Designed miniproteins, single chains, continued (4). Designs and how they scored, part 16

Each design is a single chain, and the fold is of that chain. pLDDT is the mean over its residues in the fold that is shown.

## One batch from the design tools (miniprotein)

Design m12528
Fold by ESMFold2-Fast:
Structure m12528 (fold): chain A 120 residues (1-120)
Amino acid sequence: LLLAPEEEFEEAWRLFREGRYEEAAELFERLARRYPEDTRAQAFLNAAYIALGKGEEVLRENETAVETFPDNAVYWAALAATYYLLGETEKAEEYRAKALALDPSLEEQLNAALAELAAL
């Protein structure tokens, strides 16, 4: 597992926290491309794209994942989280229900994650 250097990740995260989303996205994209197994770089890249108004692109990627792996509850949970970040609460609840129907054990973890995303 090849992880992004902490110093490079911290610089991209600093830009994100300052609201400099375009610059943060460019650095996170570079890190995600060089270190594709680093979940932090990918997750924060998605958050930066959503902050830039590219939520529909992120949404399309998540929709493709559930179309490819329709029985994977984690992908439905990710789709629900993306809809919550985009303010589409009704769709988020629909896909949250789908995720929980496939794996009820995700309920506590998913609710906690959605609360953290609401604080962004």
Scores: mean pLDDT 75

Design m12529
Fold by ESMFold2-Fast:
Structure m12529 (fold): chain A 73 residues (1-73)
Amino acid sequence: MAELKQVLSIVAQALDLNQEEQNQLLATNSVEQAAILLKELLKKRGLPVSYAVGLLQMLNTEAGLQLAQQLQL
């Protein structure tokens, strides 16, 4: 869980999320919940899912790669 929170924090910063959106993302308790919320935040900003997937692949963490896989579903 700690690695997932770190990955989500980096993604929130890259997407320039406001404090409320960042808090919502960091409050997710699973990779699946984080992926669902992140897809909505990306759609709201007009950003493709591939933007987040690319960032997660560059980080090359287990939690980041799992999140990237869920985003592609």
Scores: mean pLDDT 81

Design m12530
Fold by ESMFold2-Fast:
Structure m12530 (fold): chain A 87 residues (1-87)
Amino acid sequence: MLQTLIDRLKDLLYQMQTEAKNKDETSFLKTAQQIAGVLLQIGMIVNAPLSSLGQVLYDTVQEIKENPNIDPDALVSKFLERLQEAL
């Protein structure tokens, strides 16, 4: 089940980056909320601190806002590394 949640996070990250490139702030915030929901589910499964998961989301949102043209694979790799360290 955890792998399904990770795959969903990857899809949502690509979507959030596309929304940032298109300057669609409303869709961007909605996608960020969906990522937060998936992170909460992961945190409940592995008993991770919610503050650590919130920091992962915050750092990722800021990185995409500062550089919407970041390499998508590099973005996903950095996100997964932050997530693994938070678990």
Scores: mean pLDDT 84

Design m12531
Fold by ESMFold2-Fast:
Structure m12531 (fold): chain A 72 residues (1-72)
Amino acid sequence: MVEESIEKLSKDKKLVEELLEELRARFGPGLLDDEQRLEAMELAVEFLKKKGYLTEEQVEELRKALEELLAE
């Protein structure tokens, strides 16, 4: 199970790089503010879902993590 997750992360490496380029193009170069980081994360989740990488279960897990981060 852990090995399968690591393999997905390995494939994810190229996807992460592509996502970072997309974020840079949209938000510009440099550091993002905390508010922009939240927007960027929501954009990233939608991007990964559209690419077919994230399942509904993973999307819900990420959503819970974002809500927890927003609370504290």
Scores: mean pLDDT 61

Design m12532
Fold by ESMFold2-Fast:
Structure m12532 (fold): chain A 87 residues (1-87)
Amino acid sequence: MEPIKETLVYKEEFTFTNLNNKAEVKVTIEILESEDGVITIKGSATAVIDNKTLERSFEERSSEMTVEEAKEIVKKYLAAVKAQQAK
């Protein structure tokens, strides 16, 4: 069976400052659509604190979500993160 191809349909990168330690956190969020219509949202966050690299990642997969719905979820998430940095 040929492997199902995934297409990168959206990518957002941003940096925010952690208010507790003033470390810069780099966040990358990608939305991929497979040939069978499954949407994958991948997120990663990388920070360097005291010369140690800290990485966190998540992956969500849904066959019930459209690309537009996934983009709106990502936009709302990013808006919430950015709003917390304004305090």
Scores: mean pLDDT 73

Design m12533
Fold by ESMFold2-Fast:
Structure m12533 (fold): chain A 87 residues (1-87)
Amino acid sequence: GEMEELREEFEKLSREIERLVTRLVVTQGRTDLGRLVGELIRKTEEALEKGDLETAKKLLEAMKQVKEALQRGDVEGATAIAREALA
């Protein structure tokens, strides 16, 4: 169902983002990015566990945007996206 599809997307995005964040935090010392992205991932997982489809979809979209920003090397953009999603 829809929730199962969102969980699979979350698992893929979490693995990809965590890999990118670890590399960038180690190389650039961006501990704030690591904290914000970690919280975004945690809140997305909580929304999925609760079956909150609206919140899960919004947070997954933010995670996708964070991944795209990190793939471009846009650490400031990724940080801003994560911060806005958590506000």
Scores: mean pLDDT 84

Design m12534
Fold by ESMFold2-Fast:
Structure m12534 (fold): chain A 86 residues (1-86)
Amino acid sequence: REEIDELLRRARRLIEQTASQMSPDIGGLLMAHMRQAERLYREGGPVEDILRHLDAAMTIAQSTGLPSAKEAVDTLEELRRKLLEA
């Protein structure tokens, strides 16, 4: 749980940094998926729904080619793996 919380905090920071370098529309969509994943995790929602939003955020971030996006995606992949092992 502590490890997942740390990964969520790191992922949010990296996604915020990535979104700030994008257009408001696309950056807003990226942030919306990240916020929804965090909300579902806090509420104890279905893991499948959390993963769907993380997968969407990873796809959007990967499409940018930004260096910050690579770190964000790597962190989200680690978070995804930890959620499946929990």
Scores: mean pLDDT 83

Design m12535
Fold by ESMFold2-Fast:
Structure m12535 (fold): chain A 70 residues (1-70)
Amino acid sequence: AAERVREALVKAGYPEELADAMAQAFVDSLGEEAARIAADTLEKLIESGVPPDEAVERAFRAAQAARDAA
């Protein structure tokens, strides 16, 4: 999960060192399954032109909602 979040963050324009730290924080906070949802959502938001900071926030919130619904 961390690797997928890291890849999505790098695509969003974050430096790789920061992306590594943020990806680990996502997995630690959300768990592996919800972190995968965050990565997929982030990739889609960036592809649709959402600014990186907004995309990260929206992806994290979507993953939290999915985790909490499970």
Scores: mean pLDDT 79

Design m12536
Fold by ESMFold2-Fast:
Structure m12536 (fold): chain A 64 residues (1-64)
Amino acid sequence: AREERLRQRATRIAVKAVEYLSDEDLKEVQKELAKISQLTDPDEREAALDRVEAKVDEKIAEKK
């Protein structure tokens, strides 16, 4: 279901953050993911996950 896909996306974002980001950036991403998990609207959660994932990917690209 959509809820399961959103959880899977959040997990994948968290895994990338753990693998590639600094401790400070990781904490920031974890705070953002925690806030997203509190959103009741699936559309808002999806849009917020898109933004966090883009931010993580940008930080990874800068590091490489």
Scores: mean pLDDT 79

Design m12537
Fold by ESMFold2-Fast:
Structure m12537 (fold): chain A 69 residues (1-69)
Amino acid sequence: ASQAEVRENVERALEELGLSGEERVRKIQHLQRFLGLEPDGVADDALLAALIANDLVSVEKIKEVLSMP
């Protein structure tokens, strides 16, 4: 999958989970920590590359990770 596809899937997963504002930032920080990245809360190219490397590329897989405690 391309970074553009994964970016769209991340945004779709956030929308379907009703995550916005501070909740979005916290969940992205949590995802970054699980992937060994700096938890700045920004869905940058480094986050997208890490998602691709771990095959976390579908909306459903991203939703599962975002729903983790």
Scores: mean pLDDT 81

Design m12538
Fold by ESMFold2-Fast:
Structure m12538 (fold): chain A 89 residues (1-89)
Amino acid sequence: MSMDDILAQFDAAMRAASQGDRAAQQQAISITQQMANTMLTQSPADANRVMIQAGRIIRRHRSQLDQDLIDAITAIFTATSDAMAARAA
């Protein structure tokens, strides 16, 4: 699966979650974990592009999302960013 496919699935899951679909919220978290794992295998430039695109998707739906979902996704991306920074040092 390409990263573009993962990002498309993430956008679809976030859209469904914004409509109150609890199953879609869990799917969005799982997709975020999959993106994080893939980012750790990418170049820093490619990982940064994924982070920017994911951030745009979150921002599009942010006003209609539960805070717990936003917190969970943010925690995964923060942990991934910290891991990437630690590997670069």
Scores: mean pLDDT 81

Design m12539
Fold by ESMFold2-Fast:
Structure m12539 (fold): chain A 100 residues (1-100)
Amino acid sequence: TEEIEKLLKEAIEIFEKLAELISKRDPETAKKIRELIEKAKEALKKKDYETALKIFQEILGLIDQYKEEHGATQEESELYIQALELISQIKELLDKKKEE
């Protein structure tokens, strides 16, 4: 649906901003996040929203590890919360579509 695609694109933009910030302290983790973002973009082009969501969860795991090792800045924390909210909304819409 157009709504799911819009939220997926917004999540990608948030993760791209997070990767840029993370690259200042951990360029290796930022590189891994960017590689996953490209895979998520490919899944989105195929309308494989389930795979894109799974990739976003993997990106969150990498960010969680980064936060444990380096701490999070206020900007990184704000973007992370926005990503969690978007992913929650995407998951709810995908679950609702399966029930229809």
Scores: mean pLDDT 86

Design m12540
Fold by ESMFold2-Fast:
Structure m12540 (fold): chain A 100 residues (1-100)
Amino acid sequence: MDEKVERLLEALRRAFKSLDPDNSGTISIEEAKEFIRSSLPEKYRERAIERLEKLAEEKGTDSLSEEEFMRLYVEIMAEIAKELGNKEQEALLQELLKRL
């Protein structure tokens, strides 16, 4: 599991860097919403976007740090994996969350 967790973590960091090309250390809530729309099936998009908007409201901000973005995305993916009965993927994503 460790090797797969590290590879997934690195892939998510690369995804964040792709959304943050100016290396500001943050991405906008709008950019995060577009990433969710492009990466998640339509069935899960509204729920994921609602969670993102609630996080922004709680923080009083329109931006996310790398850690905040990765945690939110991995939590959403773990929930989807659980709903789909993908035990292996759920376990991998839960292990990744412990390392964030």
Scores: mean pLDDT 78

Design m12541
Fold by ESMFold2-Fast:
Structure m12541 (fold): chain A 75 residues (1-75)
Amino acid sequence: SEEELDAGVARAKELMAQGKTLLEAILAFPGVTEEDAIYILKALNEAKSLEDVEKIDFPSERLKRVAKRLYEALK
């Protein structure tokens, strides 16, 4: 849900502010596995714009939404 994505982004920002890695911040999202988090991390590091994130083929629509929300919030 949008509320879950909003909460996850807020938690990710909090963790990053505390000095945690981006990988740890991504893993804080409910239902994101370690493999999913690594995939999102690579996507966020490779993307130069939000449009680049939209063009990446994600394993699920939810993971794509997580990556897009994190890109907007952290980059």
Scores: mean pLDDT 82

Design m12542
Fold by ESMFold2-Fast:
Structure m12542 (fold): chain A 80 residues (1-80)
Amino acid sequence: MVHVDISKKYSKKEVQEMIKKLEAYLESNRHKFSDSVYRELMKAIEEIRALKDPKKAALQLGMLVGVLQLHLAVQNLYPA
């Protein structure tokens, strides 16, 4: 999973590399997500990729990673 340090100044290339790592994680773990959740995650990644400001892109990516961590944690707490 991608770790985002919001105090660091990110270049567009660094943000794109973080997006690639997140996409690879989602593809390798596709079976852990429903079709609707996976589609929403991929749409969010596309919207982040469309951002022209690397700082905004990094912040949005960090929030998306946080949502993914919460989703996985909830599945672990409520496995039924």
Scores: mean pLDDT 71

Design m12543
Fold by ESMFold2-Fast:
Structure m12543 (fold): chain A 100 residues (1-100)
Amino acid sequence: SPEQLLKDVKQLRKDLLELMKEYMKEKDPRKKAILQTSIAILVSGIYFLGRLYAPGDEEMEKLLDEFIDAVNEFLRNPSEENLERVEELLKEIIEYLEKK
């Protein structure tokens, strides 16, 4: 159902943001690499579900592309500002899905 799919995206958002916060705090390069891999898996999940729920929707495609760019910028330059940009885009994606 659309309600279940929305719950799944909200859970992925929660898990992703927690991993990104852990990534900012982690000093061990090996653990940081594992966190980066886990982040990539969750990001792929959100991207896939967003496209699945809004196929051919230009606004969703734009939000998902901006989300990928924001995650990549965060991984290059971990900062509270770059994390907040990811949080903002995830909020916009969820609000867009709630309108469907």
Scores: mean pLDDT 86

Design m12544
Fold by ESMFold2-Fast:
Structure m12544 (fold): chain A 91 residues (1-91)
Amino acid sequence: SAEQILKEARKALENGDYEKAFELAVKALDEAIQQNRLGLVLHALDLMIEILEKMGKTEEAQELRKQLDEASRTLDVEKINEIREKILSLL
């Protein structure tokens, strides 16, 4: 399940395996999108932002987190998709 993949991605991130964490987060994101589960989409994107932060892209990660928090509060699906594309371009 997408939840199990996200848990594994989090574990990889905690172990410093950013490549594995990113790969698993993308897999979880794709499954969440296919299942139309917005909460899991947001969780996967938040994890990807954490990966960016751990990789030293701190300023970009902080800006994306602020944008994602606002988009999730307003349920702005178009903005969530823009945030997704920007995250993928940075990794």
Scores: mean pLDDT 86

Design m12545
Fold by ESMFold2-Fast:
Structure m12545 (fold): chain A 97 residues (1-97)
Amino acid sequence: MERTERETEALRWAAEQIAEGREDELFERLIEAAPSEKVRRLLEAIKELIKNGTEEVAKKLRELREELGLSSEELLELLLETLVRVYEAEKREEAAK
């Protein structure tokens, strides 16, 4: 339950950042916080998909996922874990102000 609540809060926060036009800052922070090169490359591909919304970018993301040997569930889990880490860092920064 706690993990699901954190994931939901992080997703809501991320959606708000995108809605406010702060997607570049959000993705820069996610890429910086990525635990591995695999997650970093996936985040870069997702950033392109959100920004450009093309079939070619979607295909590139799928090919990259297959090259990394990740299932859709494993990809989602890694992305959510990275997002939660960035969200927790944001909350710590807000608490410090």
Scores: mean pLDDT 71

Design m12546
Fold by ESMFold2-Fast:
Structure m12546 (fold): chain A 103 residues (1-103)
Amino acid sequence: KVENILKGEENSTPKAKELRERQIKALEELIEEYSKYDTPEDKLKLKALEMLLAYYTDPEKGAELLANADPELLKTIEEVRDEVLRRALTDAEEQAKLLELLK
C-alpha cells in the first residue's frame, strides 16, 4: 500500500494544511511516547512514526524512504498513520467544540 501513503496529500487547501499540522503534532507526541519503550514492537512502531514524520515534513525524501521500506515496516506505517489521523481528528474536534462554546 505504498500508493496509499504516496497518493499525494498534495492538497494546497487551508483545511488540508491544518490537518497536516495536527498530524505532525500527533506524530511528535507518539514518537515521545514510544521512545520510552524498548520492545522490538515498540522500536518498529517508533521507526514507522519517524518515517511518516519524514514524509509529512519532506515529502520528496520521505517518499523515497517509503519506496525502499520492507513490507513489515510499510504495514506498521499504515497502522500508525491511522492512529495519527485519529489523534489529529480528535484534536480538531476538541478545538471546534471550544470555538462553539465561546460563540
Scores: mean pLDDT 70

Design m12547
Fold by ESMFold2-Fast:
Structure m12547 (fold): chain A 87 residues (1-87)
Amino acid sequence: SEVLKKIIEDRRKAIELLKQGKFDEASKLINKMVDEAKTLEELELVRKAALAIQRYAEMDPSLTPEQIAKVKEIADEVKKRYEEAKA
């Protein structure tokens, strides 16, 4: 589906923005992916995308602890929404 393709593309774009030091743009894109997810399948894919972005952020020495914590907070919130939605 178009939404699933967009989630995969936006995940890659968010990581590229982080590599470029564009944290605010990356953060906005991640939140947009989360907000646009409406089905369980979309939420599961966004959960995986947010976790992948978090893992990248934890390995990037140019990111601050506060920036890494913010990405983790988004990933944790998506995981919570997914668990609640599948119950």
Scores: mean pLDDT 85

Design m12548
Fold by ESMFold2-Fast:
Structure m12548 (fold): chain A 85 residues (1-85)
Amino acid sequence: SKLDELIDKIIEEARKLLEAAKAGDVEKVREAAIKLRELVYEFKKLNPSEEEINELIERIREIGKELGVPELADQIVEYIKKVLS
């Protein structure tokens, strides 16, 4: 579905953002943050279910654990929650 495709794209950009932040690549952080913001607003417009929102959050948190930056992943999660409220 379009929602599933958006979740996958948000996850891809969140991973890029976290990897760039870990590497100290300010330009790549900016690029990924802009794309992430655009995708999250598209996701909001589709009125996602609580289940779909929870899937997105859980997947971002798992990437944060994988990359050793769970606190940065939590910041992305809080941003998404604020946009979706």
Scores: mean pLDDT 88

Design m12549
Fold by ESMFold2-Fast:
Structure m12549 (fold): chain A 100 residues (1-100)
Amino acid sequence: SAREEAEKRILEVAEETAKKVEEALKNKDFETAIKILEEGIEKINEILREHGLTSSPSSRVTKIGAGFAMALSALKAKDEKTAQRAIEQIKRLIEEMRKE
């Protein structure tokens, strides 16, 4: 279905985004981490728009989006610790989605 296809694509984007952000954070490359988060958020929003799901994302997709937005806000505020926690929570959610 369109929803299942969208969720699969979002999961792939979220997993790649989380991995790249963690790598940038390990290297203390905050500018790159911000860029990766902004690009990941936009890709997720584009997938939702393409599948007509912008107003009706699943709760898990909503949590992923909120987590990336929190990480982005934290990095812009120079709060690396909050950003790292947000990314860890997203990774746990991705693992749960992979089991379904």
Scores: mean pLDDT 84

Design m12550
Fold by ESMFold2-Fast:
Structure m12550 (fold): chain A 61 residues (1-61)
Amino acid sequence: MLEEKREELEKKREELNKEILEELKSNSDPSLVPSIIGRALREIGEIEEEIIKVEREKRKK
């Protein structure tokens, strides 16, 4: 159901945040930081858009 999809997306966002933090901690090349952050913002943005889409779908039901 839509509630389960939202919970899965929230969990995915939380896991992604942990992975990004770990990647930044393990990164030894500061020149890669902007690309890591750029990719992170894009991926998080995609998840946020999907959450909004689910909320809109739930609202119409």
Scores: mean pLDDT 76

Design m12551
Fold by ESMFold2-Fast:
Structure m12551 (fold): chain A 77 residues (1-77)
Amino acid sequence: DGRRARLLAAAEELAAELAKLKEEGVSLADQNARLMQLGFELSERYGLPLREIALIMMAIRAGLDPAQAVALAEARG
């Protein structure tokens, strides 16, 4: 339960950041750099393995919502 809530919180922060960067017209390269930095911070802050954060990030970048991204990470983790 607590683990899933942390995965969802991380996915929501990644989705919100990506949406903000897209709205601001940030380049794909800069989007990648900022999401990578946020991913490392979320891994540390929520105590989640970097591999799961990476799967969530890939799913969010592919257009999945936070709940779908978490489901994908759980299935592949």
Scores: mean pLDDT 84

Design m12552
Fold by ESMFold2-Fast:
Structure m12552 (fold): chain A 100 residues (1-100)
Amino acid sequence: DFDKKLAEQLRKLHEKIKNGELDEEEIEKVIEELVEFLEKVFGWGEKELEAYRYALKAEILILKGGPLEEVKKYVEKMLEYLNREEELEEAHKDLEATLE
């Protein structure tokens, strides 16, 4: 089951990030490998792939306890690519509640 393999890879990525085992270059490489995988296997369009890339960057930064303003920028880009910019205010409030 392909979805189970993707979920397991994402789980391992989260564990490595939480444990500080991946540097920024290794994280970027994993993001690109996941994006290429989604393009190759599911035929996702450029907008969907870019949205997913920004979603992963936001999630990784949250796991690192990174700057709220940078997390917000990645979420804004994700919503822009998905044409869901109307959700931006709610997303910002959720991030502020989680990180502040």
Scores: mean pLDDT 72

Design m12553
Fold by ESMFold2-Fast:
Formats: C-alpha cells, structure tokens, sequence
Structure m12553 (fold): chain A 74 residues (1-74)
C-alpha cells in the first residue's frame, strides 16, 4: 500500500519512525507518490508551508475522516 511504501522509503533515507509515519500518512491522505510525500514532509519541517500544501493537508484529512466515518457506519 502507498502508506507502507512511503514509510519504508523515509526509513531507508534515515528518518525517524515518527517522520516515516508522517510521510506515510501524507502519501495515503494526499494520494501522492512516496517520494512526493517525503518532499512535502521535509517542506513542513524546513520551511513555512505553501498555502496550497496547507490546504491539501487540511482538506484531504477532513474529507478522509468523513469518508472513513461513512464506511465504518455501513
């Protein structure tokens, strides 16, 4: 799954387990490639996030929660 692939990539690059979990969540929530998820996570740590990145993190997370809640209630 994209989550595990992104997490494994981050761990292979020498990042902590916490960072790897963040990268995995970003890849799954944003439906981006593992390498792009790493870049997004690094951007959050090193610089003020772009408005587009902030929106992408907030929007997909909120939409993902709503979708998961609907599926769980089925």
Amino acid sequence: MIYEEAKELALKKGYSEGMANLVGEIADRLKVKPEEAVKIAEGLLNKKPHPKLQEAISGPVEAGREASRRIAEE
Scores: mean pLDDT 65

Design m12554
Fold by ESMFold2-Fast:
Structure m12554 (fold): chain A 83 residues (1-83)
Amino acid sequence: MEEDLEALEKYVEAHKKAGVEISEEEKEKILKALPEARKILEQLKNSPEEEAQKLVDSLDKNLLIAAEMVSGREARKVLEEER
């Protein structure tokens, strides 16, 4: 939880500088999605590529952002699509 809060803060600060605002409500939704995102990432590690792609495509926005934050690598790509 604490590491998740730190990651969320860094994510928000980085994107605030880029002109992207994340509301307190959105932060709450992302934090609530983190446990589910972790479960999804565990499933992705053991899923065939086709099924993994379908799972990612089926994630709601908050779950996708949470999963990208946990992976630490793909958060920028999510924001590039939303911009």
Scores: mean pLDDT 62

Design m12555
Fold by ESMFold2-Fast:
Structure m12555 (fold): chain A 84 residues (1-84)
Amino acid sequence: GPIVATVTLEGGAVGTFTVTEVKGNVAKGTFTDDASGNTHKVTLTVEKVLSPTVAEATLTDEETGITLKATVTFASEEDGKAVS
């Protein structure tokens, strides 16, 4: 299944990041703003790992080129084989 993370942007916007590609500390995917439902193609660069589930990152909008500071929270990987 797709890898998903919760992203909180500087300014307080929160959304879901769905990963399509990972190369080193750079992930590409889509960011969907939870408040507006708008979806953007984005590149997320991990700047600092704070814990196994939390990282400081920069998020770049691929269409506008705007870069924002972000906090990324991943779901815990230790929980549960989904029942097929």
Scores: mean pLDDT 76

Design m12556
Fold by ESMFold2-Fast:
Structure m12556 (fold): chain A 83 residues (1-83)
Amino acid sequence: PTNGFDEVYKEAYERAKKLKEQGVKTVAIAATGPASPLAAIYRKAFKDAGIEVVGFGLFYPSEEEARKAAEATGADEVFVVTG
């Protein structure tokens, strides 16, 4: 079980700030099944950092399928959460 939600949030927030500095406006977040709770934390952190999250809820059995679904959203950047 994930006991360090604050640590995951901090990592995601730092990543989001870096993307925002690069001019990224939209991010698609996808996850494998075991990592789906982590995707929710990433979404919150990205939203708090001022990045629009597109296509949230993209949960798939494999990283490759998750990435393909995220890329199909047309977002500026794609992010796949794995567990």
Scores: mean pLDDT 74

Design m12557
Fold by ESMFold2-Fast:
Structure m12557 (fold): chain A 90 residues (1-90)
Amino acid sequence: GDVKAFKEFDKDGDGYLDKAELVVLLRDLVTKAPVLAKILGVQKGDDAHLERVADQIISEGDKDGDGRLNYPEFVTVVMRRMMEHMAGVQ
């Protein structure tokens, strides 16, 4: 549940994920949902690679350039990548 994952991680309820929070989320996905992590661009479980993938996700969703993204922006990135996977293999 990508929606639930974002909401559970944003425990303060400020509606934003920064790079550090996104890296923790991606690390959790590598363990619990490796296929989804790979769809999001995670090829390795290395911290340096996770930080790079987090930067790319933020860059795709972050329209302000402040290094954070809100829930709708994060969901848009995840949903788009998942839909590409569903369209390519049936």
Scores: mean pLDDT 69

Design m12558
Fold by ESMFold2-Fast:
Structure m12558 (fold): chain A 78 residues (1-78)
Amino acid sequence: SENLRKVVETLAEIFNIDLTDADKAALERPVSPEADVLGVRSAATVFFIDPETRDEIVKLVREGKADEAVKLLKEKYG
């Protein structure tokens, strides 16, 4: 979904990873809000984001504040 896409694209930007057209298409698929939250948590874990920042990002995405989650990621890791 849009929220998951924003977070994953931000992580890819911070860690200098190019997303393929297939990756971008997968992120555009509609998923449940629960699957979105799980996807964000999984991405943060794979990139070794600290538990406190991970939990805050998950909370922000759950609240529909993906832009604030992106800002926090860039502040802490960008």
Scores: mean pLDDT 76

Design m12559
Fold by ESMFold2-Fast:
Structure m12559 (fold): chain A 82 residues (1-82)
Amino acid sequence: SEEEAEIKLGESAFNAVEAAALKKDEKKIEEDLKEIEEAARKLSKTGLEEALKGAEDAKEVYPEAGDVIDRIIEILKKVLAE
């Protein structure tokens, strides 16, 4: 369901942000970003726009993970443009 995809996107985004903040392996971050892209493709346009706003807001909460959050924003914008 879209609700399950929204939850999965949020969980994978949190995992990617946490991995970046803890200086984890880039491979783990790439795996989380792939899960975010797969979950994003299951969202409605409105769901994608809300996820994009959430990712932008997250940069203020997790400045140490700004690069990973920017990568998430790029994925969401790419899927939204499809």
Scores: mean pLDDT 80

Design m12560
Fold by ESMFold2-Fast:
Formats: sequence, C-alpha cells, structure tokens
Structure m12560 (fold): chain A 81 residues (1-81)
Amino acid sequence: MSPAEKRVKDYVLSLPEGTEISAAEVARATGVSQSTASRALRYLESKGFLVRSPRDPNVYVVADGRAATARQLRKVADEIE
C-alpha cells in the first residue's frame, strides 16, 4: 500500500462498476507512471477491486459489487466501531 496505489485506488473507486480501464488511462488520470499504474492495478485485482477483462488481459474492469470490500478496507483504516 503505497501513496501511488492509494491514488490509483481512489480513482478506480470513483469509476462506475464495469468500467474498462488500462494502465495508461489510470496513469494519465492519477499522474503516476504507466509502470506504477500497471503494478497498482495488478495489486487492486488481487484485492478484488478489479478483474482482468476476459476479452483483453491488458484491460481491467472495475469490479461490480465491490462496494462492500471498499467499505471494509475503509473501516479497518479508520478503526471506528
């Protein structure tokens, strides 16, 4: 969990579910390098925020129904009851 990954996560969570994104698009939107965005997208895929597109392995799809996962990570970070 790097500052760049947090920036990518915030951008990804601002997109509608089912949105297709590439490392280049995320890099342009968040100001990180394409290599950093690619690494961050792979990490977010491992956390369930993204799924690789079945039509193109270089494209990620914003995971539908992942609002609960995002909320869980947020609650853990805040340590609120």
Scores: mean pLDDT 69

Design m12561
Fold by ESMFold2-Fast:
Structure m12561 (fold): chain A 61 residues (1-61)
Amino acid sequence: MASGEEAREAAERAARGGGAAGARSTGKMQNLDLGNEEGARAAASAPTAEEAVEAARKGSE
C-alpha cells in the first residue's frame, strides 16, 4: 500500500482545485449521506494521503 498511497496522494492533490469534490464523493460513498461531509472536506484539504485517510477515519469515529 505504500506505493499505492503515494500515487493516490499525487492523483488526488493533482486534481487541481479538486480535492473537496473528490473527497466529498469518497466520504459520501463511505457514509452515504451527510454522515461525514466535514471529514470528506478535511480529507480533500489534507496535504498528504495519510492525513486524508486520517480525516476519513475521524468521520468514521
Scores: mean pLDDT 50

